# Designed miniproteins, single chains, continued (2): the designs that were tried, part 75

Each design is a single chain, and the fold is of that chain. pLDDT is the mean over its residues in the fold that is shown.

## One batch from the design tools (miniprotein)

Design m6591
Fold by ESMFold2-Fast:
Structure m6591 (fold): chain A 82 residues (1-82)
Amino acid sequence: MEEAKRKVVEYLQSLGFSKEVAEEAADALIEAAKRYGLTPEQGAEAFRKVLEGRSFELTREQLEVAYEALDVLTKKLKEKNE
C-alpha cells in the first residue's frame, strides 16, 4: 500500500506537480481502486495508461479509477491558473 502511494507521488512530482497535490491525487487513486475492487498497483497502472493516451487498453473499472485521480489533478491545475 505505502509503496504504491509513494510510486504515484514520485511519478506525479516528475511531471511537475507539488508533493501536496501528488499526495492528494495518489490518495484519491488508492481509495477509488479499493472501491472498484482493484489493487493500488492496478489503479496506479491504469492512471499511467490514461496519461500516456492508452485508455483503450483499460476495463471500465480501471478507467473510472484513473479518471477519479485525474479529476483531482485537473481541479488543482485550475486553482494554480488563478
Scores: mean pLDDT 77

Design m6592
Fold by ESMFold2-Fast:
Structure m6592 (fold): chain A 67 residues (1-67)
Amino acid sequence: SKEELQKLILRLIGLELRKIGLEFDLEYLKENPTADSEARIEELEREIKRLEEEIKELRKKIEELEK
């Protein structure tokens, strides 16, 4: 339905914005290393990877609803 599609699109926008924020934090830590930055970078990279998988699956659902 159009309503279901709209909800998925809004969720996709939210996930993409969250990913952008984490990528910004990751780049900042790489350019401004601290004593704990390696562990924090690994945590951010894992979270970004998780978001990428969620975004990929959500995009597939959107494509299926547009058919």
Scores: mean pLDDT 86

Design m6593
Fold by ESMFold2-Fast:
Structure m6593 (fold): chain A 94 residues (1-94)
Amino acid sequence: SAADEALEEMLAFFEEEMAKVEAGELTVDQAIARLNEKLQELLARFADDPALAALVEHFHIVALSELRAVEEGEATVAEARERVRRYVADLRAA
């Protein structure tokens, strides 16, 4: 479905950004900026689909929360990745 494709695209993007943070290629702030750019791209793509727009916005809130937890030292990159993967799995099971 379009929702599954959007979730897969968002998860793949988040995973790639987290891998770059772990490798020291990006700061958390740079990853947050790139995540915000990806949100704007997807919101433009789904401008006529309120359900997909809401899905993208909810994913962004969860992903941003996990990036902030890593920035504050409250979570490791691995823990943040696992929580976002869990979030996506739970949405697909609903």
Scores: mean pLDDT 88

Design m6594
Fold by ESMFold2-Fast:
Structure m6594 (fold): chain A 57 residues (1-57)
Amino acid sequence: KEEKVKLIQDYLDSYGKAAARVKKSMLEDFMHDPRALNVAGALKLKPKELISLLNEV
């Protein structure tokens, strides 16, 4: 869990100034955000798990 939170934080940080907007987009429209789907696939997370971890960063 701790390592997954860090990976998600690092991923969001890669967007720089857009990090907060990307996080908001993923939380508000997860199923239609290709970035959210790509992160979930890369980290082998279920949608609910990714949403939970996003709320921790």
Scores: mean pLDDT 74

Design m6595
Fold by ESMFold2-Fast:
Structure m6595 (fold): chain A 107 residues (1-107)
Amino acid sequence: MMKELEELFKELKEVMEKIIEILKEVGADELAEKLEELIKKLGEALENKDYQGALETLSELEQLLAEARKLVKETASEETYEKFYEELEKALELLEKIRKLIEEEIE
């Protein structure tokens, strides 16, 4: 894996761990488990240089994060939603950076 891609993936894992913790706190255990599975799948794809599989997994992560945002907004306190949203913005920025690096590699 490229060093920059490894560093971005490490940051993504740390941010996603916080998101997963919040989802478990609000009772969204199924979404939390799906996010954990997709993060593992992304890591495996990146390690294997399966860039097409990585791009597909990034899209699945973006879709699950959108679903998680809706659920947390509807079910959580204002304070919990604000905390979630802050981590979500960081996760989406990291996903975009990872996507751009992969797209540059396959050009």
Scores: mean pLDDT 86

Design m6596
Fold by ESMFold2-Fast:
Structure m6596 (fold): chain A 75 residues (1-75)
Amino acid sequence: SMEEALAKEMSVAFARALKRSGAKFGERHLEIARELGVSEEALAILEEALAEEETLTLDPAALAEWRALAAEVEA
């Protein structure tokens, strides 16, 4: 559970980097995630999602949910 929360926190950090770049999620953003130290587990999931490019979603609702979970972990 704690490791799952950490993986979500890393995903939130990645999402923030995507917002800062002002671009849609892509291969370049995956490189940024690696530079930010996103876990290999989270990176593998994101790479799999990119391979299915047509189904990859950066849904604002999903991002908000991940942020809420990260805030709960901080508390």
Scores: mean pLDDT 53

Design m6597
Fold by ESMFold2-Fast:
Structure m6597 (fold): chain A 97 residues (1-97)
Amino acid sequence: SLEEKAKEIATELSRLAREMADVAEQLGDEKTARRLRRISELAQEIASKPKVTKADLASLEFAADEMAEIAEKYGRPELAQRLRKLSEEARKLLDEM
């Protein structure tokens, strides 16, 4: 259950980071696009692991918060709220480990 929830968060963050990276590319924000692509890769790697660690959950929490700030800067408050919820869910799982 905990590992399944962690992998769901990682999978969703990977997908959202990739979608946000495509938007950043279209806006000419190459630095942000590269960072988001790296976040997507890291989240996908966590989702594919047999076991999720505390360090993995902390990385997902941090990534979700960073992505939320980027979403706000791009004028997407609903996406930012969704990302903050994912960050909170990752933190909750981390506290249960």
Scores: mean pLDDT 89

Design m6598
Fold by ESMFold2-Fast:
Structure m6598 (fold): chain A 64 residues (1-64)
Amino acid sequence: SVVENARAMIAAAEAGDEVAFQKALQALLDSLSPDARRGIEDALAQGHDPVAIARAILVAEENK
């Protein structure tokens, strides 16, 4: 799920595990709709912090 992949990405970043981080980021992108994935890829290309993006996704999902 998007939430599970976002949590995995944050946990890997906090642990300093770059391999787990890249795996979780790829899994997050693969779990998104094409439109959502495009928006996140665009934000990453603009230099936005991937951990901040993952945290924003969790906040949005947990407040549904």
Scores: mean pLDDT 81

Design m6599
Fold by ESMFold2-Fast:
Structure m6599 (fold): chain A 55 residues (1-55)
Amino acid sequence: SEEELVEQYLEAVREMLAAGWPEALIRRLVDHEATHLSPEAAARLRAEVDRIFAE
């Protein structure tokens, strides 16, 4: 499901942050992956990524 796909992308984002990837590169990859999602799922993915970076 799209919800499972969003959770997979969020797990990948957390792994990339733990590995020391730059925020700008992670955001670029998220934007690319968001093109495979519905507008609602893409908005949720971006909001959750913003929350992770705000922590």
Scores: mean pLDDT 84

Design m6600
Fold by ESMFold2-Fast:
Structure m6600 (fold): chain A 68 residues (1-68)
Amino acid sequence: MLPSLTQEQVERAMIEAANEFLRRHGSDLVVRSVEEVRALFATLSEAEQGEFVRLLTEKMEEIAAENA
């Protein structure tokens, strides 16, 4: 079950998931906007996109728990 999140919480989850993905892959890049997340996602392989979606789901659940 996906948590009920606001648009701002979803955008925060996307940015946090993208930055976590970049950290895990040894990148010095930092994303600050949903547009930068979208640009990053478009450059990923299918396997990396799967990893990103998993991280996004985890971040969405973490943000929902913080607001419980």
Scores: mean pLDDT 79

Design m6601
Fold by ESMFold2-Fast:
Structure m6601 (fold): chain A 77 residues (1-77)
Amino acid sequence: GAMTELLAEMALRAAELKLKELTKDHKVLSKEVKVEGPIVTITVKTDKGTIEIVVDAEKRKLTVNENGKVTESELPV
C-alpha cells in the first residue's frame, strides 16, 4: 500500500545518506540493498572492512554494524 511504500522510501533514503556519510573516504567494493516492507538493509564491502546499515522506518530505528561494532540510533521524525 502507499503507506508501506512511503516508509520503504524513507528508510532507503536514510540508509543511503548514512552509507554516504560512513564511506566518504572509503573505496566501495560491493553493495547489496534489501527492502522488506518498512525495513531496508544495506551491506557494503569496502577496502577498510564491512558495513551493514539497517533502517526500520516503522520503529524509527537505525542500526550500523561496522566490522562487528554495532551502534543503534533513533531515526529523526
Scores: mean pLDDT 82

Design m6602
Fold by ESMFold2-Fast:
Structure m6602 (fold): chain A 102 residues (1-102)
Amino acid sequence: SVAAVRAAAERHGIRLSDEDIRLAVEAVGLLPVSHPVPAAVTLAAFLAGQYRLLGVELSGQEELEARLQAATTAEEIVEVVEAFAKERGLSVEQLLPTVVAE
């Protein structure tokens, strides 16, 4: 939910817009993830250009962040996430880690 994503992001000092949270929640609903709230926090942080504040390192993070910031719909976000994961030989679960839910 938007409220759960906002609360989790605030614990990491991340300020997210309602639009970024809604887009992330909608996109995560279309992706094969087992933990939707931490996945949505990670994705919303990318959309806001604040992924680094999560304390998680990802090879190509800046490129993924730039691609996601250019996306305007949940479907475009899904396409970017799946394409980036495929290019890196990763699953979506590996790209959107659950560690941020701690």
Scores: mean pLDDT 73

Design m6603
Fold by ESMFold2-Fast:
Structure m6603 (fold): chain A 73 residues (1-73)
Amino acid sequence: ASSAARAAASALGAEALANGGLIDPEGARKTMDELARGGTISREDAERAARAVEEAGPLDPRGAAEAAIKALG
């Protein structure tokens, strides 16, 4: 997996844990926006990862991480 895929997977998984074990599209967008603002991933990669969670529906930490890895590489 790319460094962007790993960063997105880690952040989305952590957000899912913080929100009682599930991440929704709003949480995914916010988390990815924070990573892009910090320069950890590109804006385009952040949007792709957030969209993958949105399309999959509510995901647990593992599901969120897998969705990010599939979307980004």
Scores: mean pLDDT 81

Design m6604
Fold by ESMFold2-Fast:
Structure m6604 (fold): chain A 102 residues (1-102)
Amino acid sequence: GEEARKRALEAGDKGYEGGKEGAEGGKKKDTEKAKEGGKKANEGGKLGLEAAKEGAEAGDSLATARGVGAAILGIGSGINAALAAKQAGDEEGAKAAFEASG
């Protein structure tokens, strides 16, 4: 219900912020920032998936749709953070971000 809808929005915001942070880290060759961005994006995606499951169980199509959107955003942002880390020359960070997005 209402809590799932709220959590789905918060998950989407977290995924977006993580993606931006990861991209900035890549541009600056800040591998640590790129890794943290990937972790935040993945956490947002996981929270979105949880909210989508809760919404589906409650018959709340809005919570389900928002949660799915947040999960997709989190995965996409995590991949972007992994690519940014790879571009910065951080193979370990790229691997960690890809694993976090999966």
Scores: mean pLDDT 69

Design m6605
Fold by ESMFold2-Fast:
Structure m6605 (fold): chain A 111 residues (1-111)
Amino acid sequence: MTPEEVEERLRRLYEEAKELFDKAYEISKKYGNDGVAFYAGIALIVLAVLLGDEETAKEALKRMKELSDDFYKQAEAAIKRAREDPEGAFRDALKMYENAKKLIEEIEKKK
């Protein structure tokens, strides 16, 4: 794989994860603290840590705390995990991203 192709794919996924978390955060604020913001938030935070964007990770962590102390604690654990096991954390973040994306699509289709 070309390093350029890997970097472009990671940047695209990261931008999509930021947008997904913003949507999930609004849904959770309007309809209550559900799993959508949790899955999207953890995925974004892990990707941000893996890319070295600690400012985005810190901001997302703060928003997670505003939703729930439990979400905040799990997000802090995910940050620690990403630093100790980057490969495993990335795989888990992808699953969480896909779960959040599917949940948002279902919510948007049920209007």
Scores: mean pLDDT 77

Design m6606
Fold by ESMFold2-Fast:
Structure m6606 (fold): chain A 55 residues (1-55)
Amino acid sequence: SEEQRALDAQLYREVMALDNAAAKALLEAHGWQATVLSDSELEIVRDGITSFLYR
């Protein structure tokens, strides 16, 4: 939904402002799975879809 897309966009903005440990905690608080792979790489799983965030 449009509302969910807006919430996801806000969550991604907050994640980009945090280090990987804090970003993982925030994503998991929202029901997403996150794994810290390195200081610059975060693996994210949501609804069976895997993506990677590079910093």
Scores: mean pLDDT 80

Design m6607
Fold by ESMFold2-Fast:
Structure m6607 (fold): chain A 88 residues (1-88)
Amino acid sequence: HMKERIQKEAQRVLDEAAEVQSRAIELAKKHPELRDIVGEAGRHAVEAGAYANLALASDVETGQKYLEEARKHLEEARRLVDEAEARM
């Protein structure tokens, strides 16, 4: 069912966003020179979580749109953290 798929994907985004945010915080503590890129990654991770929560609270059509936004923010957060780690 579409509602169950949205709920499962939103939960996955929440879990992955929390992981990316934890990685970003750890990098910022060890590498102050990476604060800007890591800060941007953290902001995208927070936005991904916010949109995922909105998807869980919404109807199927609205939830699908919020889930798409959540995925975009999660992908950007992950890209930025990976880029920061590559600069180490």
Scores: mean pLDDT 87

Design m6608
Fold by ESMFold2-Fast:
Structure m6608 (fold): chain A 74 residues (1-74)
Amino acid sequence: MAAEAIAEARRLGEEAAAIAREILARGEEAEPTPEQEARLRALEARARALLAQLDDAARKEAHEALFTPLLEVA
């Protein structure tokens, strides 16, 4: 069901936002650690696979849900 996929996309975005906050807490030019980079790559792969399973309308909603938490970090 599309609603479950959209909720999962939001959770992935929240995890990515948490990692972004960890990086920003070290300063404006802080570099991700190898561990943080690996976590971000894993989240990106999961998000890509999730979005590929959805039709155009559900994909748009999932994409917005995924990126909304990241916009809140800025």
Scores: mean pLDDT 77

Design m6609
Fold by ESMFold2-Fast:
Structure m6609 (fold): chain A 75 residues (1-75)
Amino acid sequence: KEELVKELNSIVPREKWPLFLYLLDKDGDGRITAEDILTAAKALGLDIPEELAKKIAEEFPTVEELREALEKAAA
């Protein structure tokens, strides 16, 4: 878990997290898919590996879980 979040943080700078998390839940269902992660990354001009996106979506299936993990890693 921690390793996936750290790898994501190396690609998505901390100042872009609010926009990234917002883009992940554009559909309003609070659920994250690998496609959501890849689409959000593309919108921010970032390149996230497909395998990393799949693992993150599998481990953190909701925006709330991912936000909590990112906040915990930043503390």
Scores: mean pLDDT 76

Design m6610
Fold by ESMFold2-Fast:
Structure m6610 (fold): chain A 108 residues (1-108)
Amino acid sequence: SAAQEAARRSLDRAIQAVNDLKQVALDYRQGRISRREAMLEAAKIMAVLTAESTELHLLGFDDLSEQINEVARELMDVADNVDSLSEAQIEARTNALIARLQAQKDAV
């Protein structure tokens, strides 16, 4: 249906947002961007996840909307702990969230 296609597009944008935050966190840890730049980019990415959660809710996919909200909370935890996590831990945690969203997309 058109609603299912819209939900898949929303999940694709959410997956991209998680990938973008992973790259921001790794760029920060490797000294390629400042803490200020990393925080500003993270805020923009979190706003994307909020928008996609809202779109899924309006489409009637409340369970998918809540999945994005949970992913956003877990991404905030990665961002809040970015200085204490290893690069491997950042990659493992963000890749797990990507896999979770991909599984939800495949089920739509």
Scores: mean pLDDT 92

Design m6611
Fold by ESMFold2-Fast:
Structure m6611 (fold): chain A 100 residues (1-100)
Amino acid sequence: IAPSFRPTEIRALFSGGPEPLSSETIDEIVEKWSPELAELLVQALEGKISFPEFNAKSGLSESAAREVYEYLQATRKDYEEGGPAERMRYISFLETLRLS
């Protein structure tokens, strides 16, 4: 039940995995959250967008954009090289971003 944007859930997404994002970067993502940012995060997670393009379009600071991009690359690598738990986490991450 509304709203579709869930700050706590977005924070939880970026606090998991092998290299969690800094609190400052998570706060910036939450503050600047939009359907457009969610789509860019999906594209970065799927490896469909380069860092310079992501940085230019995301509206995040360069530091936050870099940390997020590297986190999403690590998440994708864990999906490709990891076990069933890592693959389920990747799928759940994609579905959560799509619903936001």
Scores: mean pLDDT 76

Design m6612
Fold by ESMFold2-Fast:
Structure m6612 (fold): chain A 68 residues (1-68)
Amino acid sequence: ASAKLIIDKDGYATVEAKGEATITFEDGSTVKVKPGDKIDVKDKSITSIEVEGNVFTGLELLKHITFV
């Protein structure tokens, strides 16, 4: 599946995908992000992203994150 997460310098994440993404953080908390939504991820470390049944972790996760 084609998915991209964009994180800006202020710590906001947006998702570029055809569907909803679920972001998991190091503390075990999760947040759902719809295409076009902005979510505050400042001071949180992302451990995985799930989009359309596909889970990205580790190095594969880094390929799907763009820092602006």
Scores: mean pLDDT 75

Design m6613
Fold by ESMFold2-Fast:
Parts: C-alpha cells; sequence; structure tokens
Structure m6613 (fold): chain A 55 residues (1-55)
C-alpha cells in the first residue's frame, strides 16, 4: 500500500540519520540525536498508520 511505502521510506531515512549521528565524536550528543530521531520518526509512522485506517 501507499502507507507501507511511506513507512519503508521513513525507516530508510531513520537508519541513515542514526548512522550519521553515530559518527559524532561527542557521545552524549550522538546518543541524544539518535533518541530524538527514533521518537520523532515513530510519531510520524503512527500518524501514517492512523490515516491509512481512515481511508
Amino acid sequence: SAADKEIAEIDAVLAKAKARAAQIENQDLADGLIHFFEAAFNVNKEKIKENAKKK
């Protein structure tokens, strides 16, 4: 479905963002950014799932 494609794209972007953040020399900043990306992307994935159920 279109929603499945959007979720797959979000997962791919999240994986790349986490990989780049992991290269940051400051470990506290790297960990904080990874946590932030996971939380933000999970919220967007849930919104996509909710919208798919209404269609």
Scores: mean pLDDT 80

Design m6614
Fold by ESMFold2-Fast:
Structure m6614 (fold): chain A 76 residues (1-76)
Amino acid sequence: ASEEDIEKLEKILEPYDKEILEAVEKKDYDKALEALEKAKEAVEAAKDELSPELVEAVLQQLEGLKELVEEMKKKQ
């Protein structure tokens, strides 16, 4: 992936990364799941501006994080 693509991705994800972390720390897993869904939508909306490899990798990471949050919610 190009440096420019990485910078674009970081800007797209920055607000969601903070929202997800804050929600998880508060044990507000529903809010964390909403933030993850928004992050995924933002990445998908920008996919034509980013390298396909970077998009695939990041969507995989978001899916894994969603599964983790769903497991944390079940264990409450």
Scores: mean pLDDT 81

Design m6615
Fold by ESMFold2-Fast:
Formats: structure tokens, sequence, C-alpha cells
Structure m6615 (fold): chain A 76 residues (1-76)
């Protein structure tokens, strides 16, 4: 089973988003990101277990140090 989460944060630079994705990958998740012109970052995480996804989400939150909206914590 593949667990997917989409994270959205405002006021994030491409460099900050890249660091957050690197932190998520270190936690064992696959991760990708996009930063919009308005500074809104979208980070997509995928993991083989809910536990790994939960750790990856926590790593992203810690790396960004700002409020993060989390959507779709389980396999859709």
Amino acid sequence: MLYTARLTAEGVSPEQARRAVEAARAAGADAGYRVREDGTAEIVLQAESEETLRRAVAAVREALGRPVRVEQLEAA
C-alpha cells in the first residue's frame, strides 16, 4: 500500500522546499516539491507505510519551521 500526503506552506523559498524534501527523503519517503510565484510551496510525500509517512511529515514541518497544511494522509 502507498500512503500519500500533500503539504502546503506559504512564504517558502525553493531552497527551503528543497531542504524540506531532503529531510522527508532522509525519513524514508519519496518526495517532490513545487514553489509557486506567490511563495506557496506544495510538497508531495509518498511512503510504503503510514509510520514512515508520519515521520516524513514531521521532518518537513521541522525543516520549514512554519505552519503547514497537510492533506490526504492515507492511500487515495
Scores: mean pLDDT 79

Design m6616
Fold by ESMFold2-Fast:
Structure m6616 (fold): chain A 91 residues (1-91)
Amino acid sequence: SFASTGDDDEDGLVKGFVNKFKENPSLELVKEFVKLLETFDEETKKRIIDVLVENLKKLDKKTYDEFIELLKEVEKKDPSEVVKELLKKLE
């Protein structure tokens, strides 16, 4: 809904993350974003994850593959439902 501030904030959050990741991909950036997602309620997490997945699928193959590799490393060190859902939707 273009009348909802929450929807705009969710899109802005995802675009901000994707832009930072494209400039400086790092494990810590992915970890911080996952931790931030875990602070939201289930409905908000689902919306942000859906927007994130759409934006990630628009990335070039190299950047997309780098994100998937880092996300798998996050899963190995600190597995969470957010990481599992992201991997399931991206693979």
Scores: mean pLDDT 77

Design m6617
Fold by ESMFold2-Fast:
Structure m6617 (fold): chain A 55 residues (1-55)
Amino acid sequence: MLSPEQQKYLDDGVKKAVQYLQQGDTQGAAQVLKDTAKKTGLSINKVGGYVHDAL
């Protein structure tokens, strides 16, 4: 289970990645996924799943 601070990092990261993908910036989205994974302790693939669910 994520801490409240980790959940905030996940929510902020998902929002940023969605914005980058909607603008066609796949490199920016990829960097946000990596940073969010490090801050939350989740895998990049798991964070990517949340981004896809938000699209």
Scores: mean pLDDT 82

Design m6618
Fold by ESMFold2-Fast:
Structure m6618 (fold): chain A 74 residues (1-74)
Amino acid sequence: TEAVIRALFAADPDSAVALALARLLQEARRRGLSLADWLMEEFGMSRAEANALLARIPTDPAGFLAALAERARR
């Protein structure tokens, strides 16, 4: 996740996607959780669901954020 955030900021310092990912990572860390554990706690996801979503970050970080936004509406 951190490598993806760095790559996005290197391409565009104002990347909204990179900023959103960085905020989520900081929130998980503030609670002493991994990003996967944070998704399980906040959204009631199974470990398999959290891992499947996280696997999207390197190739489709915007799609990952869109999926989280949809889940948050529930």
Scores: mean pLDDT 80

Design m6619
Fold by ESMFold2-Fast:
Structure m6619 (fold): chain A 67 residues (1-67)
Amino acid sequence: GSVFDPYLLTLLRSESPAARRAALDRIAAIGRTQPEETLAFLERILPQVTDPEVRAAIEALIAELRA
């Protein structure tokens, strides 16, 4: 079962910088306690994210969680 709110992908696709930041902060917070589940979620959603800034933030978080 997913530990992530299904609305997180919607927030990451939002035109609102505040909504995107809140989603990224929430994902990072979950990643500190559940890194494997967070990696699986990020790798699954990455092809669905087209915004280059959000994509770069996700790729940076994947790299951090893999370290």
Scores: mean pLDDT 79

Design m6620
Fold by ESMFold2-Fast:
Structure m6620 (fold): chain A 91 residues (1-91)
Amino acid sequence: KKEEEIEKIAKEQIDAFKKVVKEKKLKTSIEDLIKTAEGLLKVAEKEGSSKEAIELLKKELELLKKNTDENLIQAAEYHAEALKLRALEQL
């Protein structure tokens, strides 16, 4: 039940983000997105998250640094998957 809810939330968040990026309504700067992603990666490493979750967060950072709409969408997908995996690891 919680696993299905985590999956649903992750999908809804990524779909909303894709819409915002495509409509050019992104209110957060790329620099702030990178800073947030770096902070999350550092927390995940300190908390002993799985190698798979850490790898997804690293891929997110690399894509955010490329700063294109397609790379921002892909970064958000890796972010959602990493958060889902981390939440499931704590279940």
Scores: mean pLDDT 74

Design m6621
Fold by ESMFold2-Fast:
Structure m6621 (fold): chain A 72 residues (1-72)
Amino acid sequence: SELLKEAEEKRKEAEEKFEKGEELHRKGEELLAKGEEYREEGIRLGAEGGMYFMEGSSLKIEADSLEREAKR
């Protein structure tokens, strides 16, 4: 099924986005823990991680929709 293939591709992309988001969020937290000199960089990385989580969530929603459509 073309829909199931597209859903699988979007799920894989979502997983990659979530992994990148987690990595950036972790690095941001580590920088914030190091002190004031790293605050701006830590905030920036945390925000970038958040954007990756949002992108991953959108892709997951799309994949779920494609899987539901394939079952109709």
Scores: mean pLDDT 87

Design m6622
Fold by ESMFold2-Fast:
Structure m6622 (fold): chain A 75 residues (1-75)
Amino acid sequence: SPEVERLRSAIAEVQRTIDSLKAEKDELQARYEKYKDVNPEEAARLKKEIDSINDDIDFYQTLLEELRARLAAAE
């Protein structure tokens, strides 16, 4: 079904976006751990960026769940 193919493509794209955001978050968390005891100002900035990425991940995870439910219904 063309609809099933589009849903699979959309799911793959959203998953790649989530994976990219998680990789960026991991880098920021590593930097946060490095700075938290030596530069609290930089640590606070990094924490804010991490929180923003967590919000984006939550948004895309919700979208991914919706797309997966639509795919299951289309079978």
Scores: mean pLDDT 90

Design m6623
Fold by ESMFold2-Fast:
Structure m6623 (fold): chain A 64 residues (1-64)
Amino acid sequence: VRTRVTLTVTLPEPPASDEEARAQAEKLIDDALKRMEDAGVRVLSRGPLTVDGNTATAEVEVEA
């Protein structure tokens, strides 16, 4: 069954710039997706990344 989930990650340190914040968020989201795949969930796609302060979110489509 295909479903859509929202991933939320917290940046571990304050970034020097908005660009750096997005780069850190990308890495954390990619790590989260890898853990989902390791748990047996198939990740089909990732939506756009949104960064708000030290929190980042991305919408992901998965198949379980």
Scores: mean pLDDT 76

Design m6624
Fold by ESMFold2-Fast:
Structure m6624 (fold): chain A 117 residues (1-117)
Amino acid sequence: AAALVEEAAELLKEALGEPAEERRSADGEAVVLVYDLDGKTVVAIVGVRGSREAPAVSPEATALLVEAVETPADTKVILLLYEDGSTLVGVEKDGVVENVEAPSVREGAEWAVEAIR
């Protein structure tokens, strides 16, 4: 739901400040925040993944998420939010891809922030 996306976006903004660019899907189920941190491009991607038992992403959110994942950046962070608040976090930094599952949106956002640093 869009409310989980807004929670994640606000947590990222609290830690990293205002993004240079913000893009949202029309349904509010995905947001992309683009930062310039110490001369490096960081792209933070947030999207709803649906329920854990039946994952589903809207066409509007899917289009934005695919575009953002394929965009060149020094660091990419993706937060995929399940309806229960559990969060799949993916980080691509210096050619290394790491994935972790967090029990909450807050914990997922905190791990994403640590990965960006």
Scores: mean pLDDT 78

Design m6625
Fold by ESMFold2-Fast:
Structure m6625 (fold): chain A 121 residues (1-121)
Amino acid sequence: LSAAERAAAEAEARALYQQGLEAFKAGDLEKARELFLQALLTLPDVRSPLFVEILYNLGQVYLAQGNFELARNIYESLLSSPDPRARALGYRGLGDVYKAQGDLEKAAEYYAKALELDPSL
């Protein structure tokens, strides 16, 4: 892709991501999932910070659907990132999974790990 085509694809991915966030807020979990997956497929560069944000929120959709296994798999995949912010979001997401399952002690442990990597969380 040319630089202009990459910029256009990034803008389209961002628009799809924003629509996904709106669907998620409205409780339309299936539409949110579809929009986040479309955003990932549209995104030209997986090194984009947007990639990490989309994955985190896709995990939140699976969590809201009660699909704890898919949510954990997404968050664990973020832990393998060289980006400390991506790893912090991965730990935060794992904390959310354990909290949803009622394991508040493990949730607190993962939230603490997230804050150690990114104190701004």
Scores: mean pLDDT 89

